# Designed miniproteins, single chains, continued (5): the designs that were tried, part 101

Each design is a single chain, and the fold is of that chain. pLDDT is the mean over its residues in the fold that is shown.

## One batch from the design tools (miniprotein)

Design m19513
Fold by ESMFold2-Fast:
Structure m19513 (fold): chain A 100 residues (1-100)
Amino acid sequence: MEEERREEIARTLEEIRRLAREGKLEEARELGVELVEKFNSKEVREAAMRAFLVGKYGEEVAKLIEEGEASTDEAKKLELAEKIAELLKIPKEEVEKALA
């Protein structure tokens, strides 16, 4: 049961990453929502969000977003938002809103 669950989750996470990488962002998001609804766990929700971010923005940006969300230091969050904004070539303010 646990092995079947892990295999299905891993397969779906890889599909989310693939769809997001191909620019099919709406399909990737819908698949992520379905996965979260089916397994209804914080761990699965976090994994689905990470898969989407890795697909859409690449591994480095996803890592910075996760670090920002986990940080309790506001100065560190602002530094990470600035780095993400540089990588994505978007306004820093938009990244700050996404991390809030």
Scores: mean pLDDT 71

Design m19514
Fold by ESMFold2-Fast:
Structure m19514 (fold): chain A 95 residues (1-95)
Amino acid sequence: MEEKKKELEELIREGAVLFTTGGIFKAAASSETDPAEKRALLQQALDFYQEALEKYQKALEIAKELGDEKLVKELQKEIELVQKRIAEVQAQLAS
């Protein structure tokens, strides 16, 4: 189904943009000296990473439906990386 392939490509593109944006906010937080501002930047990073995770998880379901085993493996690795970044930011926010 052509529509599923196009949705898959769009979800991967959106996920990548969101993941990169989360990384920018996480990097900004590392340079911030004000505790309140740092926490706000970390919260924005977390929000972007969580949204990226949702996009990649939806992409993974479509890749499975299409039987694209190579893309399924690539998306699983991306999901693991996003989950690690979420855990890192959550640990910093809990401190």
Scores: mean pLDDT 90

Design m19515
Fold by ESMFold2-Fast:
Structure m19515 (fold): chain A 69 residues (1-69)
Amino acid sequence: LSKEEIEEIGELARKIIPTLSPEEAEELERNIVLSVVTGDPRIGLDTMERLAPEELKEEVRELKKKLLE
């Protein structure tokens, strides 16, 4: 993953994490770390899309489209 891609994922995660339970936030943070380590943004972004509130899900889908296609 590029520095810019990591930064964009991090910015969106910072908006989502406060809306989550502690367990969901830990799962999201863990899967973002896995995305960085493996170089596969799908792991973090798929988790982010599942856990995000409805108002942020569209923003996650747009980021997925930008980074994966």
Scores: mean pLDDT 82

Design m19516
Fold by ESMFold2-Fast:
Structure m19516 (fold): chain A 72 residues (1-72)
Amino acid sequence: SSMQRERERQIEFERGVFDVGMAVAVHTGDEDLLRRIYERSLRRFEELGATPQELEELRRRYQEALDRIRKM
């Protein structure tokens, strides 16, 4: 539906915002910044009615970024 497509577009936009923030946090090695970005993105995804699968993908990407910082 058109409403579902608009939701998907908004989720994709917020995913992009998370990706940029994650890249900055990883580049600077800032675990606190990464956590704050993740928590902000979780709230936005929840507000937009993200599916459990979309939320788990966000969590997985956060964990991957955190692991990358910790292995530097």
Scores: mean pLDDT 86

Design m19517
Fold by ESMFold2-Fast:
Structure m19517 (fold): chain A 81 residues (1-81)
Amino acid sequence: AELERENAELAAAVEGLLQYDKEKARQLQEAAGQYFLNWSDPQQAQRYLDRAQQIIAEAGPEGQQLVEEQVAKARAALAAA
């Protein structure tokens, strides 16, 4: 449940950036993949999560808005109505 939610949110963030900055979307997808590959190692997982957040921040206000929109939609879809 938690891992499924985190996976959906990161996938949504990538989808948001893909519409605006394909290179940053690719970098975010790579960081997200590393986060899930290393999730059993809290220190490594946190490093990749921090990297994902940095990539989103570097996309600027427009990129961040698209990420927030897609993540909100993913959260709504996963939440019990």
Scores: mean pLDDT 80

Design m19518
Fold by ESMFold2-Fast:
Structure m19518 (fold): chain A 95 residues (1-95)
Amino acid sequence: SLSLTVPSSLSGKRGDTVTLTLTITNSDGTQHVNVLVVDEDGDVLASTSATVPLGTSTVTVTFTITLPPGTHRLTVLVVGADGDQASATLTLTVS
């Protein structure tokens, strides 16, 4: 199984590149995962893939802020090749 920890918040200006650091805990054997960062409308802002061994791994995702100024709720989805899933939410403040 997978579990996911994300920062509670990120901030930046529209057009800036931000880095989101994820902590993934894997209680099964090594697996391939896909990571998606989606906005409140379900649009994909960023994606990456990683190989996560048994235990705790750090994965980074970088993306350009395209959202308008304001407060946005982002969802991070982690999907394993074997069907394991984890998700977490964070707040992005755009200026």
Scores: mean pLDDT 85

Design m19519
Fold by ESMFold2-Fast:
Structure m19519 (fold): chain A 70 residues (1-70)
Amino acid sequence: SVEELAKNGEEGVKKLKEQLSSKTPEEVAQALLDFGRNTAAALRSKGGLEEAGDAVLEAAKKQAQEVLAS
């Protein structure tokens, strides 16, 4: 479902952030944004999944902002 895809994508963002804990804040933020943008683009290409894609990208932006603010 759209809700499950959004939830899985948001969990993916958090997991990626944890996996990159040894990288610089800038590298982590860029990786999170790239993941969010790529996931949003892929979901939008499926049609009817734009909301899930937007939710994942928004989660990625928030996590990137948090990393850069620390």
Scores: mean pLDDT 79

Design m19520
Fold by ESMFold2-Fast:
Structure m19520 (fold): chain A 78 residues (1-78)
Amino acid sequence: SVLEEAKARLAAGLRALGAPDAAIAAAVQSLEHHAQGDTEAATRAAREALNLARAAGLDSETLVRMMQLLGEAMATIA
């Protein structure tokens, strides 16, 4: 499905940026919530993903790229 392909692509992109597995899982959950129309849950999961990546030592430029990848994935399933 388009959603499964978007999830796989998002996870691969985040892993390439050095995001920890917990941050990748949170970002994928954000995409799933967005697909369901749950904007509040999607926003919370996205914030969790960024907080986990920041705690793992990813810099601000990398966090911006993570947000861009999540936005691209969300646009793909719209």
Scores: mean pLDDT 90

Design m19521
Fold by ESMFold2-Fast:
Structure m19521 (fold): chain A 64 residues (1-64)
Amino acid sequence: SHMDKLEDEKITQIFQQMAQLREQGASVDEIRSHADKLIEQLKLSEESKERVYTALRMMEKIMA
């Protein structure tokens, strides 16, 4: 549906910005803070928030 497509676009935007920050040398805490602000701003669903936090966990593991 149109709403599902918009939600996917929001998640994609967050993932792209997280990847960009990581490439620029941002810490996991900085990336998490930025993601939290985007989740609030874009009003993500609970399911979409879980997807973002799963990505943050994976990123933390890779960056450790």
Scores: mean pLDDT 80

Design m19522
Fold by ESMFold2-Fast:
Structure m19522 (fold): chain A 87 residues (1-87)
Amino acid sequence: SDEEFLERVRRGLEEMVELVRETLEANRDASPARQRALVDAYLALARREVEETIRERKASPELRERAWELLDEAAAEVRRLLDEALA
């Protein structure tokens, strides 16, 4: 179902956010440039994975938009974590 699909996407994104949190903590003494590069790499990977999942599902335009909204929300949280790490 569309609900099960979106829940799977949400769970994958939640796992990515937690991996970013752990990665930033492990790299707390790294340069700001390195911390930004790590975050950018995670976000790029997440975008590719969401795109692949949408393609595999053959998602409708509406379902695709909902999946991208979830990605945008996760990206905003990841950027918030980066801002906190660099404060």
Scores: mean pLDDT 88

Design m19523
Fold by ESMFold2-Fast:
Structure m19523 (fold): chain A 100 residues (1-100)
Amino acid sequence: SIEELEKLIDEMAELLKKLGKALLNKNIEEAEKLQQKLLETFEQISNGLTPEQQEKFQKLLDNVFQAIQDAYEKGTKEAEEALLKKIEEFKKKALEIAKE
């Protein structure tokens, strides 16, 4: 259902925020646990999407993972703020894709 997809997308956005924080804090154990939860949530979302929607969704995720890597490598407040902005953009665009 659309309501279940919206819930899963919200959960994924929160997991992405937590993953970014764990990586910035070099908490490897927490990051591995969050990556597993992200994979499980991704599979649940993907099962509710068409192949075209899945491709669009994956591209949005790739953008967030790039922002996480940039924040981790730079370690600046500006990069952390850019990551949070990318996660909010991901959530908005993912919801738009799910409603197509």
Scores: mean pLDDT 84

Design m19524
Fold by ESMFold2-Fast:
Structure m19524 (fold): chain A 100 residues (1-100)
Amino acid sequence: SSQISQIRDQISNIIRSMTRDSQGRFTQRFIQRYTSFRRTLTPDQQRIADSVIGQISSSRSQAIRESRRNNIKGTTMSDDQIDSITDSIIQGIQDIVRQS
């Protein structure tokens, strides 16, 4: 869907712009926030959210690989910036779940 594609592009662009340290902290924070969010969902909604995550995970992995291959210096992001980005992505997933 167009919403999934937008989230995919957002994650890929953000990851490509990050230093390796920031990529690691973002990944850890995203897993923590998604796990907490997932616990608030019904089993049917969890299936939808997991499907969205599955579709964006390949794009995340590709962006990390491209960032490393191209020796992109990247930008170091603060924990507050990572939290803001993570919140935006979780909100996008929540919107898809609510529309489904």
Scores: mean pLDDT 80

Design m19525
Fold by ESMFold2-Fast:
Structure m19525 (fold): chain A 76 residues (1-76)
Amino acid sequence: MEAALAGQLELLDIIKSVAPAEAQPLIDELARLAREIAAETDEARRAALEARAAELEAQVAPHLEANREAILAALA
């Protein structure tokens, strides 16, 4: 899972660079949760962290959609 975590963190960093100020702390929290999920060996605790990540993704999604073209340009 090392390559997957590294890719996820890189993607989140790129998204954060073009995201509006109000979405930046949510993206920081997603990056923190991604690291915690990767390190978590207990299935129940991992599931709780994944549920929290899903809540944050739902909060971030409208900001990402509004800035979709800028995000895609940053990824290109």
Scores: mean pLDDT 77

Design m19526
Fold by ESMFold2-Fast:
Structure m19526 (fold): chain A 62 residues (1-62)
Amino acid sequence: IEKIKEEALEALRRGDYQRATELEDKLFAMKTKEAREAAMEIGVEALKLAVQRVVEKKLKEK
């Protein structure tokens, strides 16, 4: 679980959204509370990165 979470977070930071989504799906398939919490953390981090990217782009494209 923790290894899958770390790999997914690293993929998100690298912009490899396909890999991150695949790993998140694997966590959901495990059907444990810990795996669901790890998948939620990945989702929150993805949302934070998406918001940061939109803000950064808007500042540069004024």
Scores: mean pLDDT 72

Design m19527
Fold by ESMFold2-Fast:
Structure m19527 (fold): chain A 85 residues (1-85)
Amino acid sequence: MEKEIEFLKKLIEKVKNAPEGTRLGDIIREVAEELGITAEDVPRLSTALSLFLYSLLGIDPNAPLTPELKEKVIEYLEFLLKRLE
C-alpha cells in the first residue's frame, strides 16, 4: 500500500511537470525506475497501469500529453490517491 501511494504521488508530480507532447507511457516508466523497481518489474507495472488508465480513461499510453489530457489524468490519479489514503 505505501509503495502504491508513493508511486501515485510520484506519477502525479511527473505528469504535472511533463512537457506537452510527452507520452504517458514514458512518464509511467520513469516513475517506476525512480522507485528502484527492477527491469523485469518496470515493463509489467507500466503495462498494468497503462491498461488500467486506458480502460478507465480511454487513454492510449502512446498518446501525447495535451493540457486537457494532463488535467484529466491528474484528476483521476488524485482520486485514486484519496481512495488509498
Scores: mean pLDDT 68

Design m19528
Fold by ESMFold2-Fast:
Structure m19528 (fold): chain A 114 residues (1-114)
Amino acid sequence: HMKTLKEFVDEVYERFKKLLETKSVEEAIRDLGKWLKLSDKEVQALIEAAKELGIDKDSPDEKIRALIVAYFLLLATGYDPEKANPIFRLYALHEFDLDPELFDKAVEILKKHL
């Protein structure tokens, strides 16, 4: 049984929120990166994106989900979101109830650091 993108994003989100109970945003992202087996470059890109988006432990779920979904979109497209089928972006925005401007900002910041 393969997890859906939604189930996987929700699992990453829940782990991140749990880490934020005792750790800083930077430490939480580094711990998530170890679990996901991310490179140092990918971890640093996520940390910089979280800073630019103003993500902290009290941030709304939408901001945290926007960062996570943007990261997985970039992975799926080999770090080129313009090669993504536009339908995938629309699907991601609808499935995760994301603000398009917030999502596009997260993608742009991550792409800049990747």
Scores: mean pLDDT 75

Design m19529
Fold by ESMFold2-Fast:
Structure m19529 (fold): chain A 90 residues (1-90)
Amino acid sequence: MQEVIERAQARALELYTVDGKSREEAVEAGIRELLRALEVPPELQELLLAVLRRMAETHQEPSAEETQLALEQEPLLQERVRAAEERERE
């Protein structure tokens, strides 16, 4: 399950960074691919799509405090963000 989620996220990231799709389009495509990979029944798929789409909208506006807490708990994430910024600088 975790690997499926990570692959869906990687695919969404690729669509966003390589294909130049909008963040919303990339997230929606990732969610659809995730639900398909998990073989969610079609009736539940529409319900989960609505819930996940709402979650994606709220997650697009993470609070500064929540972001700070996440970075403090995951030092590898903080280092990755720093490395990505340094790569963009060059």
Scores: mean pLDDT 58

Design m19530
Fold by ESMFold2-Fast:
Structure m19530 (fold): chain A 79 residues (1-79)
Amino acid sequence: ETPEQLKADAEQALAGARELVDRAIKSKDPKERIRLGDAALFLYLTAIVLAEMAGDSELVEKARQGYREALKRLDEALK
């Protein structure tokens, strides 16, 4: 894959992860909340790997920040 394609894939993973976090937090079903939350976290990890492969340090930092914020938001929502 080209660096440009890897960056595009990382950005799509980040967008998908953000949507899944929002859906998880809004879900009133605890099982669905966990499922969507886990999927979101895996997409953030995927985005980090893709951004690292692309050599985009700024995108890596954005993905890592997104992952940490998602963990915090999901932890609060699961209580």
Scores: mean pLDDT 84

Design m19531
Fold by ESMFold2-Fast:
Structure m19531 (fold): chain A 96 residues (1-96)
Amino acid sequence: SVQDEIQQLRNEALELERRARELTKRLDEDPNASRELVFQSTMIQLRLVAVHTDIDLAERALAAGRTQEAQQLVEAARGDLRDIRGRLDALDQQLS
């Protein structure tokens, strides 16, 4: 169901927020952290805010019976989470 998909996206967003928090901690503890890495970390945080907004809007749309709108918002959030995961994976490799 769309409701189950929304819950799955919330769980994934929380996983990626934990990863982003660990990235921020690693950058704060690294005196050689580049401006580029800090910028990428900032962009990940902004994308996570957008994902939470889409998830919240999807839940409101579903509650109002606007199932098609909810599905579109779910697809947008899923795409953003895939992009965020890819960026976090790349940064983890770069910092290893």
Scores: mean pLDDT 86

Design m19532
Fold by ESMFold2-Fast:
Structure m19532 (fold): chain A 80 residues (1-80)
Amino acid sequence: MEEEAKKLADEYLKKHPEAVNFIKATAKNLSKEQAERIAKNTADLFKAELDEQFSPELADRVAEYIYKKLLEIAEKAREE
């Protein structure tokens, strides 16, 4: 189940490369707190769609991994 949720999160991010690029640009130009809020809002938007397609438990886990991945992307972007 954890591996499935991570794989689905990676697939959603691949389907939305513009969202990933936006997070990278945002992290460089905005505060850490603002970048984290944007990452959370993006994950929350994906969660709304996931809740329609998957069980609540799976949707919650996928959204959590999307959020964590976006935070990792933001942190890496701030280092460079």
Scores: mean pLDDT 77

Design m19533
Fold by ESMFold2-Fast:
Structure m19533 (fold): chain A 79 residues (1-79)
Amino acid sequence: SRKERIKEWLLKQGVSEEEAEEILESSTDAELAAIEKIMEMVEAGRPDLEILREGLLIAGVSTEEDVARLERLMAEAAE
């Protein structure tokens, strides 16, 4: 499922299982779709944070709070 794919990817990036599960349970379908788009861009070798923001907007995430939350997650995973 989408949640399982996202969880597996987050774990690969070094996010804890507890944190990944909390993110999945608290995220909307639009936020999950945005994360999935970011995963595709990362796999394509496009790790730039500006490209990640573009991916969030394409996935329909329009709230600045939601974008900032996902950007923080991605930055944390990239460290």
Scores: mean pLDDT 65

Design m19534
Fold by ESMFold2-Fast:
Structure m19534 (fold): chain A 74 residues (1-74)
Amino acid sequence: MREEIEELKARLEELRDQLREVNPRLAAYLDDMVAALDRILAEEDEEKAKAQFEALKVVFDVVEANVRAILAGL
């Protein structure tokens, strides 16, 4: 789980950096998502952390797909 969260953070930070030239406001929104992942990493209850991460992954997968579509000019 921790490695998966760090991987997702790295992917979001990559997309954020690419968006700063195209859409700075959306890049700021991705920064907020990275902060949400940091809060999950700080959660001491492993079951709560897993549940929060699974819920957040669904949201982030949709956001990542939309961001990549924007970057592709779709």
Scores: mean pLDDT 77

Design m19535
Fold by ESMFold2-Fast:
Structure m19535 (fold): chain A 82 residues (1-82)
Amino acid sequence: SAALERLRERIEEAEERLREAIEAGDREAVREVLEELSRFLEEHRDEIIAEAAASAEGAAEAAELLARAVELGRRAYEEMKR
């Protein structure tokens, strides 16, 4: 699954970058991580939906990855607001 695999890679990279940015107190880096992930999701929305709709396995994977993306966004937003 090309789109879900790309999404997984982006989320894993974003999770690592967010951790580093928070440890460094770098609010700009936190914002950039959030903006890049949001842009990726916007650009690949149709592909992700198509793969999620193709199988029960794809739907479960998409749900897991979207939940992780939402949690990442929540953490990033809370850090930027402080």
Scores: mean pLDDT 84

Design m19536
Fold by ESMFold2-Fast:
Structure m19536 (fold): chain A 79 residues (1-79)
Amino acid sequence: SSTELATKIHELLKEKDPELAEKLSEDDLLTLAEIVSSAKSRTELVATLDELGIPTSLIDDLYRIVTDEGVETLKKVLL
């Protein structure tokens, strides 16, 4: 679910970029979860995350989280 994905993303951000994690609201995290889940391509995802202020260096970690949560269809789109 988007709520579970948002929680996983928040935990990743706390580990990799704690300052950004503290700046993001619960609504921001849900928006990020929707962006990652609905991305049609890696290029589109990178552009959207950059606009939201998410470091592009975290893209691979975000892909891994989504894959681990069983969003197998996203793997087909983002490869």
Scores: mean pLDDT 68

Design m19537
Fold by ESMFold2-Fast:
Structure m19537 (fold): chain A 99 residues (1-99)
Amino acid sequence: LLDQALQYIDQGNLDLARDLGIQLISNGDYQSAVYVFDRIIQRDPNNYRAYTLRAIALINLGRYQDAIRDAQRALSIDPNNVIARGVLDGARSRLADPR
């Protein structure tokens, strides 16, 4: 999945790379998912979906401050993004109570 996602990014097919990143999250491979979304964001810095999906992976890795930053960035691009808002609230709650 990771190698194929990176190949799609190199080809400029960010939508297929995103779909494979979502599969990596579903498989519990959060670190590889973060890497895929890092590469998507590098090619398209205004891709609010990539920030939101990276934030989801970061929460699962316990990287709550990084997830907050990405969710805030997604909301700055798309203020009505319900998923990014949920991610932001979830990460903030986990940061306040890491248990």
Scores: mean pLDDT 85

Design m19538
Fold by ESMFold2-Fast:
Structure m19538 (fold): chain A 91 residues (1-91)
Amino acid sequence: MEEAVELIRRGGKKAADAAKKEMSKKDPSLADGVSKSVLAGGLVATQYAKKGDLKKAVDVLRDTADQAKKAGLDKAAKILDKTADEVEKLA
């Protein structure tokens, strides 16, 4: 449980930082908003992991990655998918 929470915390922060950088190049006015949205997804995934529901934690990370892909935030999406893969290995 603690290992999954730490993976999601680190991955979520890294993805949020990547989302901010990617959006800053396209539309700086949206950069903070997309970063906060990615962080919110990571926090929801962390809450499921704390409850031992790693499947739902992975589902939330995958959904957040898909939203990032739709916004053109390919690096953030890749970080979220990699984090989801690492959490799945703990289930």
Scores: mean pLDDT 85

Design m19539
Fold by ESMFold2-Fast:
Structure m19539 (fold): chain A 94 residues (1-94)
Amino acid sequence: KPSVEEQLEEVAEELRALVRRLEEEGLITPDEARKLLAQIDEALTQDLESALRTLREVAEELARRAREKGDEGTAAFLESVARSLEVMLRRLEA
């Protein structure tokens, strides 16, 4: 069973890969991609609770962008990632 920290690192890597893919597909601009990647990197330097909140916000923003462009599969996947991060946050707050 992976720790919350291990799950956080895995999610961050997945989000970085998605940001790069969405930039390559033209769904986000290079400037937006740089800002999102910086936000993910900053999250990993924060405390666990703040990191989870920041990554959830990134996942939600990417899901919104994917949905606006008609990529419903990517949007659904990112919404699932955001829900998983919210569950982890609730467990830390309990």
Scores: mean pLDDT 81

Design m19540
Fold by ESMFold2-Fast:
Structure m19540 (fold): chain A 73 residues (1-73)
Amino acid sequence: MDEKELDFEVWVAFAEILRGIAKIEGNDEAAELVSRLVEKLRATKDPEKAQEMVRKALQALNAGDLEGLRELA
């Protein structure tokens, strides 16, 4: 596997974990927004963009910033 492809899949997996956590916590809107982010990442297949978007999503989730999550989706 290409190292960039592996990096991309790692960031997608991280985003899927964030989606799962949001869903378990009952934050259905955040879970849906992270799900849309995952679809967007899989469409672009850009590991650098994936890293940036996942990092921003994590920061938004930690801050309770749903508007920031909507901007990423």
Scores: mean pLDDT 77

Design m19541
Fold by ESMFold2-Fast:
Structure m19541 (fold): chain A 87 residues (1-87)
Amino acid sequence: SEYDELKQRAEELIARLEELKKKSKNPFIQKMLDEVIEEIRRALQELDEAIKNKDEKGYQEALTRLRQVLDKAEEVIKLAEEEFKKS
């Protein structure tokens, strides 16, 4: 299901962000990575709340938001990885 696929993608991206955070010595990069992790966790919570409330419209909106947050997370990972290559 799309729900299972997005949840798996979210867990994989959180793991990658946490790994980058551990490798970073730059506090600004660590803060940026933390903020993205929090955005993913919040989007997952919104999705779970829509399911619990049986809100079909809220569920579709939450799925769209989660997808957008995960796409943003992939761009943040790419930027952080490019910055590490310059060091």
Scores: mean pLDDT 84

Design m19542
Fold by ESMFold2-Fast:
Structure m19542 (fold): chain A 94 residues (1-94)
Amino acid sequence: SDEAIEKIREIAVETLEELIKLEPSLEELMDQYDAGIAWILSELRETGDVEAAKAKLEALAARTIARLRELGAPEELIQLVERMTAEMLEVLDE
C-alpha cells in the first residue's frame, strides 16, 4: 500500500541519516543502501508483491551489513541496520 511504502521510506531516511551522523565516512554506502530500498519500494508499488519486497529488503540488508563488517563499522551501526530492517518488514506484515 502507499501508506506502507511511505512508512518504510520514513524509517529508512531517519535511520540512515542517524548512521551518517554517527559515521560520516559511510555516507556513500548509506546513499547506495537508500537507492536500493527506493528501487525495491518502486517495484512493490508496481507489482504489489509483498513477499518479493520482504525477501529483497532482507537480502539488501545482509549485503549492506557484510560491507559494514568489511569496513570495520562498530557493532552499534550494524544493530541499527538490523533494527531498521525488522521495522520495515513489520510494516509490510501490517
Scores: mean pLDDT 85

Design m19543
Fold by ESMFold2-Fast:
Structure m19543 (fold): chain A 85 residues (1-85)
Amino acid sequence: TAARERALAEADRLLAQGRAYLRQAQAETDPQQALALYRRGLDLFVRAVEVLASLGSPEEAARLIARARALAEQGLAVFEALAAS
């Protein structure tokens, strides 16, 4: 349906934006700015997962959940590095 097509397009857009923030975070030398960019990327990936989960697509939702988890682990590593400083 048109609604489903719009939701999938929204999820793709959110994923692309999330990836862009993560690339910026990896290039950022200021730890506080890097953490903020990681949090932004994580938020966008969570929103993408919520969109796909609402469509009742278990396989796609599971794939995005795994991706969101990986990003959360990356963000935690940055936070732990900042806490150690």
Scores: mean pLDDT 75

Design m19544
Fold by ESMFold2-Fast:
Structure m19544 (fold): chain A 60 residues (1-60)
Amino acid sequence: EEEERRRLLAQAKLVLTDPRNADTSVEDIARALGFESLEEFNEEFRRLYGKTPEEIRAAA
């Protein structure tokens, strides 16, 4: 459901911006959270936040 997806994306954003996870690839974070592909993860982030996960990490 959309609420569960929003929660997963919010958790992913927190993980991406945590300096303890700087050595963890965006793809590994996507897989850990149950996304089918990096492409799906990027599309969901762009749709919700207007930026890719890598762009959010770089801005943090």
Scores: mean pLDDT 78

Design m19545
Fold by ESMFold2-Fast:
Structure m19545 (fold): chain A 86 residues (1-86)
Amino acid sequence: AEQERRRKLVEALRKPAEELLKLYPDIDNIENQKKMLEVLDEIRALLEKYETDPERLKNALTSLDQMKAEVEKIIKENEERIKKLK
C-alpha cells in the first residue's frame, strides 16, 4: 500500500537525517562538509530503493537536491568567512 510504503520510506530516512543533524553544529569543518554530502547521497539511494513510483521518486530527489544546495551554500559561506578572517 502506498501509505505504508511512504511511512516506511520516511522511517528509513529518519536515521541518516538524524545523523546529518548531529553533524550540523560542526559544519564549520571542511571534512564534515564531505561527510554531510555523502550522507545526503545515501539518502538518495534509499529513496531510489524504497520509492517504486518514478513520479514520487523524482519529487523526493528534488527535495534532496534543495537540501544539498542549502548545505553546500552554508559550507561555502563558512569557508569564505574563515578565509576572510584569516
Scores: mean pLDDT 72

Design m19546
Fold by ESMFold2-Fast:
Structure m19546 (fold): chain A 89 residues (1-89)
Amino acid sequence: VSEALRARAEALIAAIRDAPDAVQREALIRFAVEQFGLDRARLEADEALLAGLLAAARAGDADALLALLRAAVEEEIEEGIKLIEEAVS
């Protein structure tokens, strides 16, 4: 985890904690995941991921937030590689 990436996660956590209701908190996380390289559709398909990201943000845990985002992005990259390999085979 880079210091710049941690700073971005901490800024997101602050914005979520400042949000007045759950709808705005969810909207912020959905918007911000695209900034971390995750497709919003992936987040909509994975309720556990969304719940985990919101829980980490409410707890102020930047390390947990980044770990969840990294795991999801790595999963998307692996699936993308498989799709490319299948398409060229």
Scores: mean pLDDT 72

